# Designs tried in a protein design run: designed miniproteins, single chains. Part 27

Each design is a single chain, and the fold is of that chain. pLDDT is the mean over its residues in the fold that is shown.

## One batch from the design tools (miniprotein)

Design m968
Fold by ESMFold2-Fast:
Structure m968 (fold): chain A 55 residues (1-55)
Amino acid sequence: SSKLPKEVAKKNVLKSYREGIEFAIEIHEKNGDLEAAEELRESEEELIKLLEEEL
């Protein structure tokens, strides 16, 4: 399936979620908290995948 209205909505939700996490990652990287940044990246991938499956 492609171009269904709900499919577009799903992508927009996932995009907003990614942007929030990416912002947090950037802050941690700028502060030198590389370990926290890596943890957020791993959590982002798992959470995004879970959301894609449930949406």
Scores: mean pLDDT 77

Design m969
Fold by ESMFold2-Fast:
Parts: C-alpha cells; structure tokens; sequence
Structure m969 (fold): chain A 55 residues (1-55)
C-alpha cells in the first residue's frame, strides 16, 4: 500500500539522517500520511513504532 511504502521510505532515510534531517523527514511523513487519511493519533503511533525500530 502507499502507506506501507511511505513508512519504509521514512525508515530507510532516517537510518542515515542527522537529527535535524530526521525532524524534517518526520514533518514530511506526517504531511503525506495526513493526505492518505491517517489521523494525528495514528501518525503519532506510527512515528513511535519507527523510533523503536531505529533504536
């Protein structure tokens, strides 16, 4: 799905990104996820899951 593709692209870019770049990536991800119909609460959960995967 578009949502799964967006999540995978975010994770891959975040792995090699600086802290400042990760903030910009999170903003871009949030904007695109909202356009796909995700709520702010759902996006917060997805961002938490990505943070856990990057740890």
Amino acid sequence: SEAEKLRREFVEKAKTASPDERVKLAIEFTRKALELGYSHEEIALLLREVADELA
Scores: mean pLDDT 79

Design m970
Fold by ESMFold2-Fast:
Structure m970 (fold): chain A 67 residues (1-67)
Amino acid sequence: SLEEELEELRRQRRELEEEIERLREEGADERRIAILESARGIIVAAEVFTLKLLEAPEEEIEEAAKA
């Protein structure tokens, strides 16, 4: 279902955010971090699109887009 796909996207985004924070703490290459931040942005866009398909409230869509 779209709800299950949305939860999977949210899980992937959280895992990626944790990875980015760990890399920042370790002093990793800023270019590597930027690539992962770009990947995070793609997942956020997919979450927003899925919420629109689910006809979620505008406030929920706006909140997801700020993530």
Scores: mean pLDDT 86

Design m971
Fold by ESMFold2-Fast:
Structure m971 (fold): chain A 85 residues (1-85)
Amino acid sequence: KEELEKALKHAREALEALRNGDYETAIQHLKEAIELAKKSDNPYAQEAAKAFETALRALQDGNTVAAEMGVREAIELLEKALKEE
């Protein structure tokens, strides 16, 4: 499932950017991951999209620790979605 694979790639890029303190790049990749995950009817992908949206809000509010935790959780959910497709 190409859209979920791209969402996972963007999510991993966002996590790397977060860890490097590149918050602008992390925001862009999170937005891409959210849009791609939302295109899936898979329940885990929908849950991942919500987790990414929560992480994006945390990051925009300056809570980088909560943002990283949320992205990691969303990646795990997205990996489960891919395993079922």
Scores: mean pLDDT 85

Design m972
Fold by ESMFold2-Fast:
Structure m972 (fold): chain A 82 residues (1-82)
Amino acid sequence: SKEEEAEEAAKKALEIAKKNLDKEALEKFEEYLKKALEAAKKGDLEKAREYAEKAGEIIQKNLDSEAANEASGYLLRVVSQA
């Protein structure tokens, strides 16, 4: 289902974040990721995009380009299920 695909994408983004972010950045990333996923499950594309962009800003600031691009791909996949 779209919800299962969104949850799997969120899980993969979180796994990359856990390996690369410090505790403070990870807590903020998890909060925005959770809000993006909840919005996507409700079909709220605008909110899913807003929260995914905030999560994406954290990864772009803290990760190298390869890890940031991979995690951003999973965030986009969460939004695409809205």
Scores: mean pLDDT 87

Design m973
Fold by ESMFold2-Fast:
Structure m973 (fold): chain A 71 residues (1-71)
Amino acid sequence: AEEEARAGGRAYAAGDYLTAGRHYERAGQLFAKQGDFTTAALAYREAARAYALAGDEESARRMEQKALELT
């Protein structure tokens, strides 16, 4: 979970927003499976931001919806 979040942050810093979104989405899934719904929601919001910057509005919306379901 945390490894995926760090990988997402590195991809984001490099401008690889699609890869960042995928890593943050995976981090959200892993945190949710661990019962850490607050951190999962934050990871999904980071994924939404990354996907939006990549031009993937559908994935961004899906991530926002997942974050909302956890908060």
Scores: mean pLDDT 86

Design m974
Fold by ESMFold2-Fast:
Structure m974 (fold): chain A 60 residues (1-60)
Amino acid sequence: TDEQVDLLIEALKSPSPQIRAAAALGLGYLGDERAIEPLQKALTDPSPEVRKAAEEALKR
């Protein structure tokens, strides 16, 4: 739902790379178009695990 997408987009701003990676995967699972721009920004995240999660999310 809209609220779940908004919460996961907010979680992409977490100081924890584990939380940001989980949020990116969750957004990929939901497949909502509103997540595309936030996930594209996550491709440039300093954490390799977050970048990998964003790549996988955008392929779905």
Scores: mean pLDDT 81

Design m975
Fold by ESMFold2-Fast:
Structure m975 (fold): chain A 65 residues (1-65)
Amino acid sequence: MTEEEIARELQEKLGLTPEQARDAVRLVKLGKKAGYSKEEITQLLVDALGLTEEQAREAVEIYEK
């Protein structure tokens, strides 16, 4: 999946704004490149973007497709 496709999926399934979806994709990508676990990336999304834990977990799962 492209980053644009992932961002669209986040908007449709989680109700994120276009800006939140783009930031979520960027943070998941950076966290994975840095060797962060799924749990660490989930916490990063909660802390940085104000997502719920449920939204953050789903965002990571959508990115992993």
Scores: mean pLDDT 82

Design m976
Fold by ESMFold2-Fast:
Structure m976 (fold): chain A 66 residues (1-66)
Amino acid sequence: SAEEYFNEGLRYFGAEDYETAIEYYDKAIELDPNYAKAYENKGKALEKLGKYEEAEKYRAKAKELK
């Protein structure tokens, strides 16, 4: 499920594997395009990777979905 992929993303985020976390958040978004939390956490992971402009894009999308 989207929630299961999101939870896997959280595990990789906690392990500081931000690239793999993003892959799982993307899988969650693919299954549920309105999954605001997945967009938020993708933004956080992108920020950890120094991709600030891209991070803001995904945070804005998460805000629109709430």
Scores: mean pLDDT 88

Design m977
Fold by ESMFold2-Fast:
Structure m977 (fold): chain A 63 residues (1-63)
Amino acid sequence: MDEVRRYVIKAGNALQNGKWKEADEYLEKAVKLLEESGQPELAERLREAMERHREAIERRRER
């Protein structure tokens, strides 16, 4: 579980810094670990949560 948490934190930080590719990479690693540990529902929820965070950051874009 610590490995999954580490990737989730890194993905969140990448999203906040506008590094979508890095965020997606970390998210995929976390999702894969959850699926391999038999928690596909949690993996789906994590993916949905990250998509919502991405949308929220997009709405806060300064220009």
Scores: mean pLDDT 76

Design m978
Fold by ESMFold2-Fast:
Structure m978 (fold): chain A 69 residues (1-69)
Amino acid sequence: SEKEKIKQEILRLIGEILRLIGEIFELELKLKDPSLSEEEKEELKKKIEELKKKIKELKEEMKKLEEQL
């Protein structure tokens, strides 16, 4: 059914969001390394911001799917 497909897609999006949160955590741990150059720190910060943006987009997609239930 359509509702079952929407529920499965929401669960998939939740799983992807949790995976991306884990990636951010690992990058934030790397960012605490005092041996990193300023260039390396900026690249890590950019990756963290890109992942945060992706999480925001996935949450908005999930909200739209929830409104269809």
Scores: mean pLDDT 88

Design m979
Fold by ESMFold2-Fast:
Structure m979 (fold): chain A 84 residues (1-84)
Amino acid sequence: ELEKKIEEIWKKANELSKKVIKEAEEKAAKLKDKEEQQKLVQQAVAEALRIIGDAEDYILLLKGKTKETPANRESIKRLEELLK
């Protein structure tokens, strides 16, 4: 059961991160300013990396490899809301 939950979290986080980047690329394609296009895509990449990082933190907590901290608790809450 724990292994299945870890796989589900990782799969959903990867799917969400790809979706965030794709949506940003589609929005960027409609912009005429190349600097704004690059900034939008860079922000989406940073958001995608944060989603993956939050998933890694949650998985580490579930495996008992890390202790619950205020920072980890916030990361987990953000991820849970995004994956609902």
Scores: mean pLDDT 79

Design m980
Fold by ESMFold2-Fast:
Structure m980 (fold): chain A 60 residues (1-60)
Amino acid sequence: MEEAERLRRAVSLLNKAEQALKEGKYDEAIKYADEAIRLAPGSPVAQRARKLKEEAEKKK
């Protein structure tokens, strides 16, 4: 199903965003988080991505 595939891609992007945040690459973290939210907007992945995006913005 397309939904399951989008969720897997969103999880991958969230992992990339978390890695970028750990490395201090805040702009990259925000970019990956936005893409994860776009792919799975109503999911727990999107909730985590929004929180990560807020954290990255605060650390800029």
Scores: mean pLDDT 81

Design m981
Fold by ESMFold2-Fast:
Structure m981 (fold): chain A 68 residues (1-68)
Amino acid sequence: SAREQMEREIELVFEAMRITLELSPEDASVEEFARMFGAALEALERAAPEERRRAAEEAVRRVLEELA
């Protein structure tokens, strides 16, 4: 149903936000944070449930390496 799809999307958004907040440096700009968040969200959407967190963390780490 549309409601179940929306609930799933909201859950992924909150999970991506939580991972991004945990891994982002304190001095990250809004643009850097948005890039990390976008990478985490895309990884969560593509990954199998049991690989989800690891895939998102790896995506954020890759963005952080590009910003260094």
Scores: mean pLDDT 84

Design m982
Fold by ESMFold2-Fast:
Structure m982 (fold): chain A 64 residues (1-64)
Amino acid sequence: SEEERRRFSERLRAALAARGLSAEQLAKAVGLSFRTVADYVTGARLPSDAELARIEAVLGVALR
């Protein structure tokens, strides 16, 4: 849902800020395109379960 995308976007932005990471740096670390990660950061879409697990592993936090 749009609400889930917005909440995820907010959590992801907070996690990136806490670690001093850019969306570009996250994209490189998880092996995703910058556009894909930018869509997650803006709340345009949600990651798949596999992508989410990879993002959580890099950031060291649960985003579910």
Scores: mean pLDDT 86

Design m983
Fold by ESMFold2-Fast:
Structure m983 (fold): chain A 66 residues (1-66)
Amino acid sequence: SMATEKAREYIEKAKEAIKKGDLKKAEEYLQQAERYATLAVLEGDVESAKELGKEMKELKEEIEKL
């Protein structure tokens, strides 16, 4: 779905922001990824949303360690 694709896009942007040390941008991109992952669930894309949830959890832990 479009929501799944957008969530994936924002996950990648969050990863790049982490690499650049931009904590604020990393948090902003992760928030956008969470919004689109929620929309993916509402659209019935449950399997993709589950995988997105795992990646977002890993990113949250990485951001908290900065």
Scores: mean pLDDT 84

Design m984
Fold by ESMFold2-Fast:
Structure m984 (fold): chain A 74 residues (1-74)
Amino acid sequence: VEERIEEALARRRKEAEEQKTKVLNDPSLSPAEKRNRLVAIDIALRLQEIGLRLVAEWYKEGKISEEDLERALA
């Protein structure tokens, strides 16, 4: 399960970096709007990382099903 968690985290980190790049290069956004969106992306990524690690632990403990794990990794 650790490998699937690591792959999901790597994908989500890559997606977050792509989103940050789009925000920084968006000419319609003010500097304040860019800062707010970048902070939101970082918060969302951190919450996802915490959530995925918790889900991995619950799966190892038998508290959640394989279907629950797959849904969380999507």
Scores: mean pLDDT 82

Design m985
Fold by ESMFold2-Fast:
Structure m985 (fold): chain A 66 residues (1-66)
Amino acid sequence: SKVDEAADQLVRFTGLSRELAKKIAQRAIELLEEGVSINEAAKILAKEFGISEETARFAVETARAV
């Protein structure tokens, strides 16, 4: 699935746990499907998951690419 593909990339490049990466990937895909911009989605993910905006932005860009 797109969620599993995005989560695999997040684990590989950010060192986040598989479980957390899957939750972040799922949320990022949902935000993009709702038409939220990359920058706005990154801010939402950073706040919701307590991660840096850089990590959140990488998650959103990864979700867009899968």
Scores: mean pLDDT 87

Design m986
Fold by ESMFold2-Fast:
Structure m986 (fold): chain A 55 residues (1-55)
Amino acid sequence: SMEEKIKKIAEGFAKLASQLSPEETKLFADWVVREVEKEFGKEAAEELRKRIEEL
C-alpha cells in the first residue's frame, strides 16, 4: 500500500539522517518530500513529512 511505502521511505530516511548534520538532514528531508510529491502526489508527501517530524 502507499502508506507502507511511505513508512519504508521514512525508515530509510531515518537511517541515512543518522549520518548527517542537522543542516544536511533538513535539506535531505525537503528533497525527499519534494520527490515523493512528484512521484506519488501531495497526500503521500504530507504523510512522509509528518512521519519524518515524528522521528
Scores: mean pLDDT 83

Design m987
Fold by ESMFold2-Fast:
Structure m987 (fold): chain A 87 residues (1-87)
Amino acid sequence: MSKEEQIRLKFAALAQVLVALTAFEMGERDDAISALEGAIETVEKVDSPKKEEVIKKLRQALDAVRAGNLDEARKYALEAIKILNED
């Protein structure tokens, strides 16, 4: 995979997580689920030593959304963004 393609995938994943966070704050649960699932798929394509940590946080956010726990979902989504930005 090209370096440019890797950068684009990381940016796409970040955008998807931000969309999910916005959906959480607006109570749009189905949109939040869709955005988080998309972010997980995008991150799985990224060649990064922090990939597993980001995916773990995104899965925790997804589980929290499915459980109706918006505070935990927001927490894990923000942690995923932080890790993705630090990479």
Scores: mean pLDDT 82

Design m988
Fold by ESMFold2-Fast:
Structure m988 (fold): chain A 60 residues (1-60)
Amino acid sequence: SPEVEAAFAAGEELIAAGASLLEALRRAEEVLASLPPREAAVAATAIALRLIGEEIDKEL
């Protein structure tokens, strides 16, 4: 959905600017707050896994 991609992009932009993964996740959750609770929860989980995966890939 557009909101999921916007949330991921917002998180990635913060990480690129030198923010922590935790700060990026908080920003993504703010973007997802516009979605219904069930959809927001599923999207937040997917975004968290994507951001964590990106960090793991950088270290391997």
Scores: mean pLDDT 76

Design m989
Fold by ESMFold2-Fast:
Structure m989 (fold): chain A 99 residues (1-99)
Amino acid sequence: SAQEELTRTLELALRNLREGDLTAATFALMAVGIARSHGVVLSEEAIRLLAEIADLAAAQGDLGSAAALLEAAAEEAERAGLRELAAELRARAAALRAA
C-alpha cells in the first residue's frame, strides 16, 4: 500500500541520516509532502518515524529541518485523529523554533 511504501521510505531516510547523509531529513519531508498531496493518511508508525528523523536531525545541528519535520508530523497526527501526539509534536517543534 501507499502507507507501507511511505513507512519504508521513512525507515530508509532514518538509516541514511544515521550514516551521515544530511539530505535524508529533507528527503523525508519531501516524501511526506508527496504522500499528503495524494491523500495518503499516515500511520502512527510513519508519524513516529518522522519524529525520530527530526530528533536525529536536531542532534546533528539541523534545527530547521527538525522543526519542519515535527510540524509536518503534528499535522499528519491531527489528520490521523492522534490529537495527543499532535499536541506533543507541535510543542517540540515550537521549542526548536525558539532555540
Scores: mean pLDDT 86

Design m990
Fold by ESMFold2-Fast:
Structure m990 (fold): chain A 60 residues (1-60)
Amino acid sequence: MEEELRALARELGIPDGLIDSVVDALREGRLTPEQARGQIRALAKAPELKEKSQEDSDKV
């Protein structure tokens, strides 16, 4: 459920923009609620997913 995912993301300190795309994927049926929750938790566990790799495509 959208509000549940948003609440979880806020508790874990995840930006609204990231959960917005997850919620959209859930609405389109690309993700199940369980998968969406898993994605949010994965983002919280690995915040380095914010393109801070050596290969940065967008920021260099």
Scores: mean pLDDT 68

Design m991
Fold by ESMFold2-Fast:
Structure m991 (fold): chain A 56 residues (1-56)
Amino acid sequence: SEEDELEKKGEEYIRQGKYKEASELYDKAAKLATDPERRRQLVSKSVAARILSISQ
């Protein structure tokens, strides 16, 4: 799904140290998530990546 592809790309950006871009991809994936728990997990990943981005 597009949600899974966006999460996968976000994980690739995390590995590359591109935390801002990863955060944006996780946020987009969260907006596509229909399952509330899955959406919450993706939002948490987006927030974590954003915090890492600010630390750069």
Scores: mean pLDDT 85

Design m992
Fold by ESMFold2-Fast:
Structure m992 (fold): chain A 70 residues (1-70)
Amino acid sequence: GKEEALELLIEAAKLLRQGDGIKAMELVKKAAELVGGDYLVGLGAMVKALDEGKSDEEAARIGLEAMLKA
């Protein structure tokens, strides 16, 4: 559900911050599968949020909202 997707996206945000983009993308894809969202839109929104200085949890919430709207 959405709660499981959010947990995966929080972990993905941490991996993005550490420079592990490949592992992060795998988790974003799994989250998108759980909610029927667009993983590329979600990933892009998370990267932008992290670049803007948002927390891992904030980036994850933004990514989840973005993938659900696409």
Scores: mean pLDDT 86

Design m993
Fold by ESMFold2-Fast:
Structure m993 (fold): chain A 55 residues (1-55)
Amino acid sequence: SLEEQRRELERRVERLGQQLLDAHRRGAPQEELDRLVDELMRERRRLHAVEDQLR
């Protein structure tokens, strides 16, 4: 369902956000940070699309 998809995407966004913060704190290479940002933005766009359908 769209509700289950929304919950899964919310968890994924939260995990990626935490991973990005942790990577930044430990001084990870810019390439790793860029990869995490790209993935986070991709999952956030998916979440937004699902939320729009639930309205």
Scores: mean pLDDT 85

Design m994
Fold by ESMFold2-Fast:
Structure m994 (fold): chain A 69 residues (1-69)
Amino acid sequence: GAMRERARELVDEAAKLVNEIKNDFYVAEATLYLIKGIIALNLPVSDEEALRTAEEALRKVKEIYEKEK
């Protein structure tokens, strides 16, 4: 469904941001949130739960990305 597709888009955006982070510590922290998003997409969770998890993962990755600036 559309929500699962949107969740995949958000996880892909988070992955792109993780690749832009230069600090090894921040990369590790951001990668943990990215992994949470990826896991939610591959588990038999509801599309709504997958979307919420992907939104949270992207939000956290963005927060970490901004800390590096």
Scores: mean pLDDT 83

Design m995
Fold by ESMFold2-Fast:
Structure m995 (fold): chain A 62 residues (1-62)
Amino acid sequence: SLQELIDYARELGKKLGLSEEDIQRVISELESFVRRHPDASRDAVLAFIRGVMHHIVLERER
């Protein structure tokens, strides 16, 4: 399950043109989120990944 989420984050990050460094940050945030919120639904975790990536993309465009 966690590996599938990591793979999803990598694939989405590549599609959005994120650097390997930014993708690594998203993965680190994902692992921390899952550890702190073990009861979080898969949909909540996917929304978290998309939210973190959206913030990075917006920051890079400024």
Scores: mean pLDDT 80

Design m996
Fold by ESMFold2-Fast:
Structure m996 (fold): chain A 73 residues (1-73)
Amino acid sequence: SDLRAQAISELSSAIGHLVAGRREEADEHLLKAAELFEQLGDHDLAERVRRTLSLPVEEAVRELEAIRRELLA
């Protein structure tokens, strides 16, 4: 629960930095989110988050917002 809340917080921070044009700060938060999902045992979700590191900003934001919606449902 605590780790899950932290992972969601890291995703939200990453989205904010991406929208603001701060790719390097966003990447730091994405790596932390992926690590937290690995600790939660969700390897597929961690890999999905890591995959956004190689995506253009618009695609990364859409995918991360989709992940966050799934987690909050």
Scores: mean pLDDT 88

Design m997
Fold by ESMFold2-Fast:
Structure m997 (fold): chain A 66 residues (1-66)
Amino acid sequence: ARPYVVAAKIALLEGNIDSALKALEMAAEQGDPLAREAVEQARKYKENGDLEKAKKVLSEAIEKML
């Protein structure tokens, strides 16, 4: 899980929300509950067009996992 969380952090620093989501989805598939919750919430915000809230949810989850 940790390599995927690090990849997600790098993607977010580059402003790439889609790559960050993909990396956290892989962490969630490995059984990380924080990654699973973050992916679910961020997807809902992204579907509503709220990219800033999606980015915040991903950033907060990554900080808690690192």
Scores: mean pLDDT 80

Design m998
Fold by ESMFold2-Fast:
Structure m998 (fold): chain A 93 residues (1-93)
Amino acid sequence: AEELAEKGKEAEKKGDYKSAGDLYEQAGNIAYKEKDYETAARYFGKAADMYSKIDPHSLNTARAYLNLARAYEKLGDLEKAEEYRQLALDAAS
């Protein structure tokens, strides 16, 4: 997960927000599968930030917010989970 996140950070430095978002999302998915929900939330948050810089009303942005909400649900932070779920719905509209 960390190696993909480092590649994401390099893409972000180059202004390649699409590649950065994709790499952060992949890192988040690996962390989520390993049940490292804190790390998953961090990477999904970075992916949402990257995708929203391209288009805040895109399916990529919506998916990243939904993944972030799911990670916060696993962490027991239901208030943040609901907040990001709502942001995902707004991004998909």
Scores: mean pLDDT 87

Design m999
Fold by ESMFold2-Fast:
Structure m999 (fold): chain A 71 residues (1-71)
Amino acid sequence: LEKEIKELEEEIKKLKDEIKQNPKDVKTWARLLRKLRELKRLYEEAGDEKSAKQVEEEIKRLGEEIEAIQL
């Protein structure tokens, strides 16, 4: 779990950097959303409720941003 969480956090960081470079790339936003959902699940399995809730709020905000971009 700890190793999987660290690997997902690194992937998410790279995806966020890609979005900063290409903010119109909807496919990258979709991949980020998927990875964040995976990270939330791993935090829940690890019993880290605080981190899981933080990721959930980030997922909600990201979903709203994607909808705004797509109309």
Scores: mean pLDDT 77

Design m1000
Fold by ESMFold2-Fast:
Structure m1000 (fold): chain A 100 residues (1-100)
Amino acid sequence: SLAESVRRFAEWVRKVAEDIREGKLTKEEAEIHLALAAMYVATLRSIRDSLSPEAQAELDRIEEHLDRAYKALQEGNFKEAAEHMERAAEELDRLADILS
């Protein structure tokens, strides 16, 4: 289901945030992971109009956190990037609950 897909994606985003916080990823590797996250969210955005208003609001929050993570990463602020990715994962779990 879409909910199961979003929940698995939330788990993956949380793992990437952990790896960034623990210094296991280079900036380049973190940028690649963030680009993959952006591609998944773009897919969700393509069906946004078919989602409930509550789900749309969660999607908007997810996009905001990923954008902030990207900006933090560009500035070399790995801690802030990881924190925003953790917030995106939390909002993805909430989105999965709404879609269930």
Scores: mean pLDDT 89

Design m1001
Fold by ESMFold2-Fast:
Structure m1001 (fold): chain A 69 residues (1-69)
Amino acid sequence: SEKERKGAIYIAAASIAVTAADWALEQGRLDEARRYVEIAEDMIKKAKELGVEPPESVLKRLEEVRRRL
């Protein structure tokens, strides 16, 4: 369905944002890392509103980044 497709795109965007946040953390760019975490959280929220559950791997990576902030 279109909702499933949009949800999958939001999950892909969230995964990219988590990767960007991790990279920003490694570079000491804390404010940028926080911004990417916010983007990832927003994308996950939008996917869940469409009935698409984020993979546990994405949620785990997000939590690992959040713990380091």
Scores: mean pLDDT 89

Design m1002
Fold by ESMFold2-Fast:
Structure m1002 (fold): chain A 80 residues (1-80)
Amino acid sequence: MLPSVDEILARLREAAAKVRDPSISLDELLAIAAEVDELLRLAGERIRAGEWSDAQIAELRAAVAELQRLLGERVAAFQA
């Protein structure tokens, strides 16, 4: 069964909290990046089906932008 809008948003918030953990490994960051990509694919399918409100889409965009910024910064830190 496809995850609900609230479940997708909750998982994105949990991912952001994990990425903020300074003890997180590179392997865990890459696993989170893969999970975020899959969550975006599922969210895209539900948005195309008309299941998301404009407010929920705005919340998704904000959460994804912040999470992608954090992931990029954290991965770059491991390469330095």
Scores: mean pLDDT 79

Design m1003
Fold by ESMFold2-Fast:
Structure m1003 (fold): chain A 76 residues (1-76)
Amino acid sequence: EAAALLAELGEVALRARRLRPAVLASGDPEAIEHYRKAVEAIREAQDALVAGDLEAARRHIREAAEHLDRVEALLA
């Protein structure tokens, strides 16, 4: 379970890295805000994994993915 969550976190973090240039170039305040929330959720997921809180990690990974989905929709 922890290994699977680490892989999911890595994929979400990679999505965020790939989207960052487009978010910054867009100047869209809503896209920037959702991107900021995604980055914060990624950080919270990392902290939860370090603490061994797998339930919190899973929740924060989902939160990050949802915010990134919104960013992608806004930039489409």
Scores: mean pLDDT 89

Design m1004
Fold by ESMFold2-Fast:
Structure m1004 (fold): chain A 82 residues (1-82)
Amino acid sequence: MTEEQRKKAEELFKKAQEHIAKAAEAFAAGDAEAAVEHLRKAAEYEVEALRILGASEEELKKKEEEGERAVEELRRAAEAAA
C-alpha cells in the first residue's frame, strides 16, 4: 500500500465521520431527507476508504450492508415521526 493511498483513505474516513455528524444534526432538526442523504454519503466514503486499504470483498459487502441498514432504520424512524 502506498503512502498516497493511505492518506486518501484517511481523508475519506474523515469525510465519512463528518457526514455521520451532519446526519445526526439534520435528523434532530427534523430534516429526515438530509439525514438519509448524509448517511448514504458516509457509507460510500467508508466503503471507498476500505477498498483503498485492501479490504476483502466480504468486508466491503458487510460494510455496504451496514450502511444500507442504517439508512433503512433512519427512513423508518422518519416515516413513523411524520
Scores: mean pLDDT 80

Design m1005
Fold by ESMFold2-Fast:
Structure m1005 (fold): chain A 65 residues (1-65)
Amino acid sequence: MEAVVRGRAVLRSTGEDLGEVTGRGRDVAEAARDAYRKAVELAVKAGVPEERARRDVEVLVTEVE
């Protein structure tokens, strides 16, 4: 069964809300890693350099299935 982690991607330094992310995986740990990766991708698309995005992005988890 696929695990799902839902959350909000935010930049820790600014508090900027980048949007909702949904991570999916075979277990909760894999789904959480997928959500984090998608959050980093949102930050990069918003103009944050990838190395900075990886350090500054946080996923505020709202739901785990």
Scores: mean pLDDT 83

Design m1006
Fold by ESMFold2-Fast:
Structure m1006 (fold): chain A 86 residues (1-86)
Amino acid sequence: SAEAEEILAGAAEAVERLRQLARKVLEETGSEEAARLLEEAARLVEEAARALAEGDVERALALLEEADRLAQEAAKIALEALAKKE
């Protein structure tokens, strides 16, 4: 369906951006933990898009809330790593 295609396409862009950010965070900070959290957030966004495409709004929201939590933790770790650079 057109609705499912639009949801999946939008999620694909968001997922790719999160994965690119994970690679950049790893390269610039050396934080494997922050990079892994961003990769996991990307997976949850992809799963949320599939759930929404299948009509499961409650599951999609729960997965997005978890993705947000992981992204916030990744940002905190990355910022702490950057702040400790001389």
Scores: mean pLDDT 86

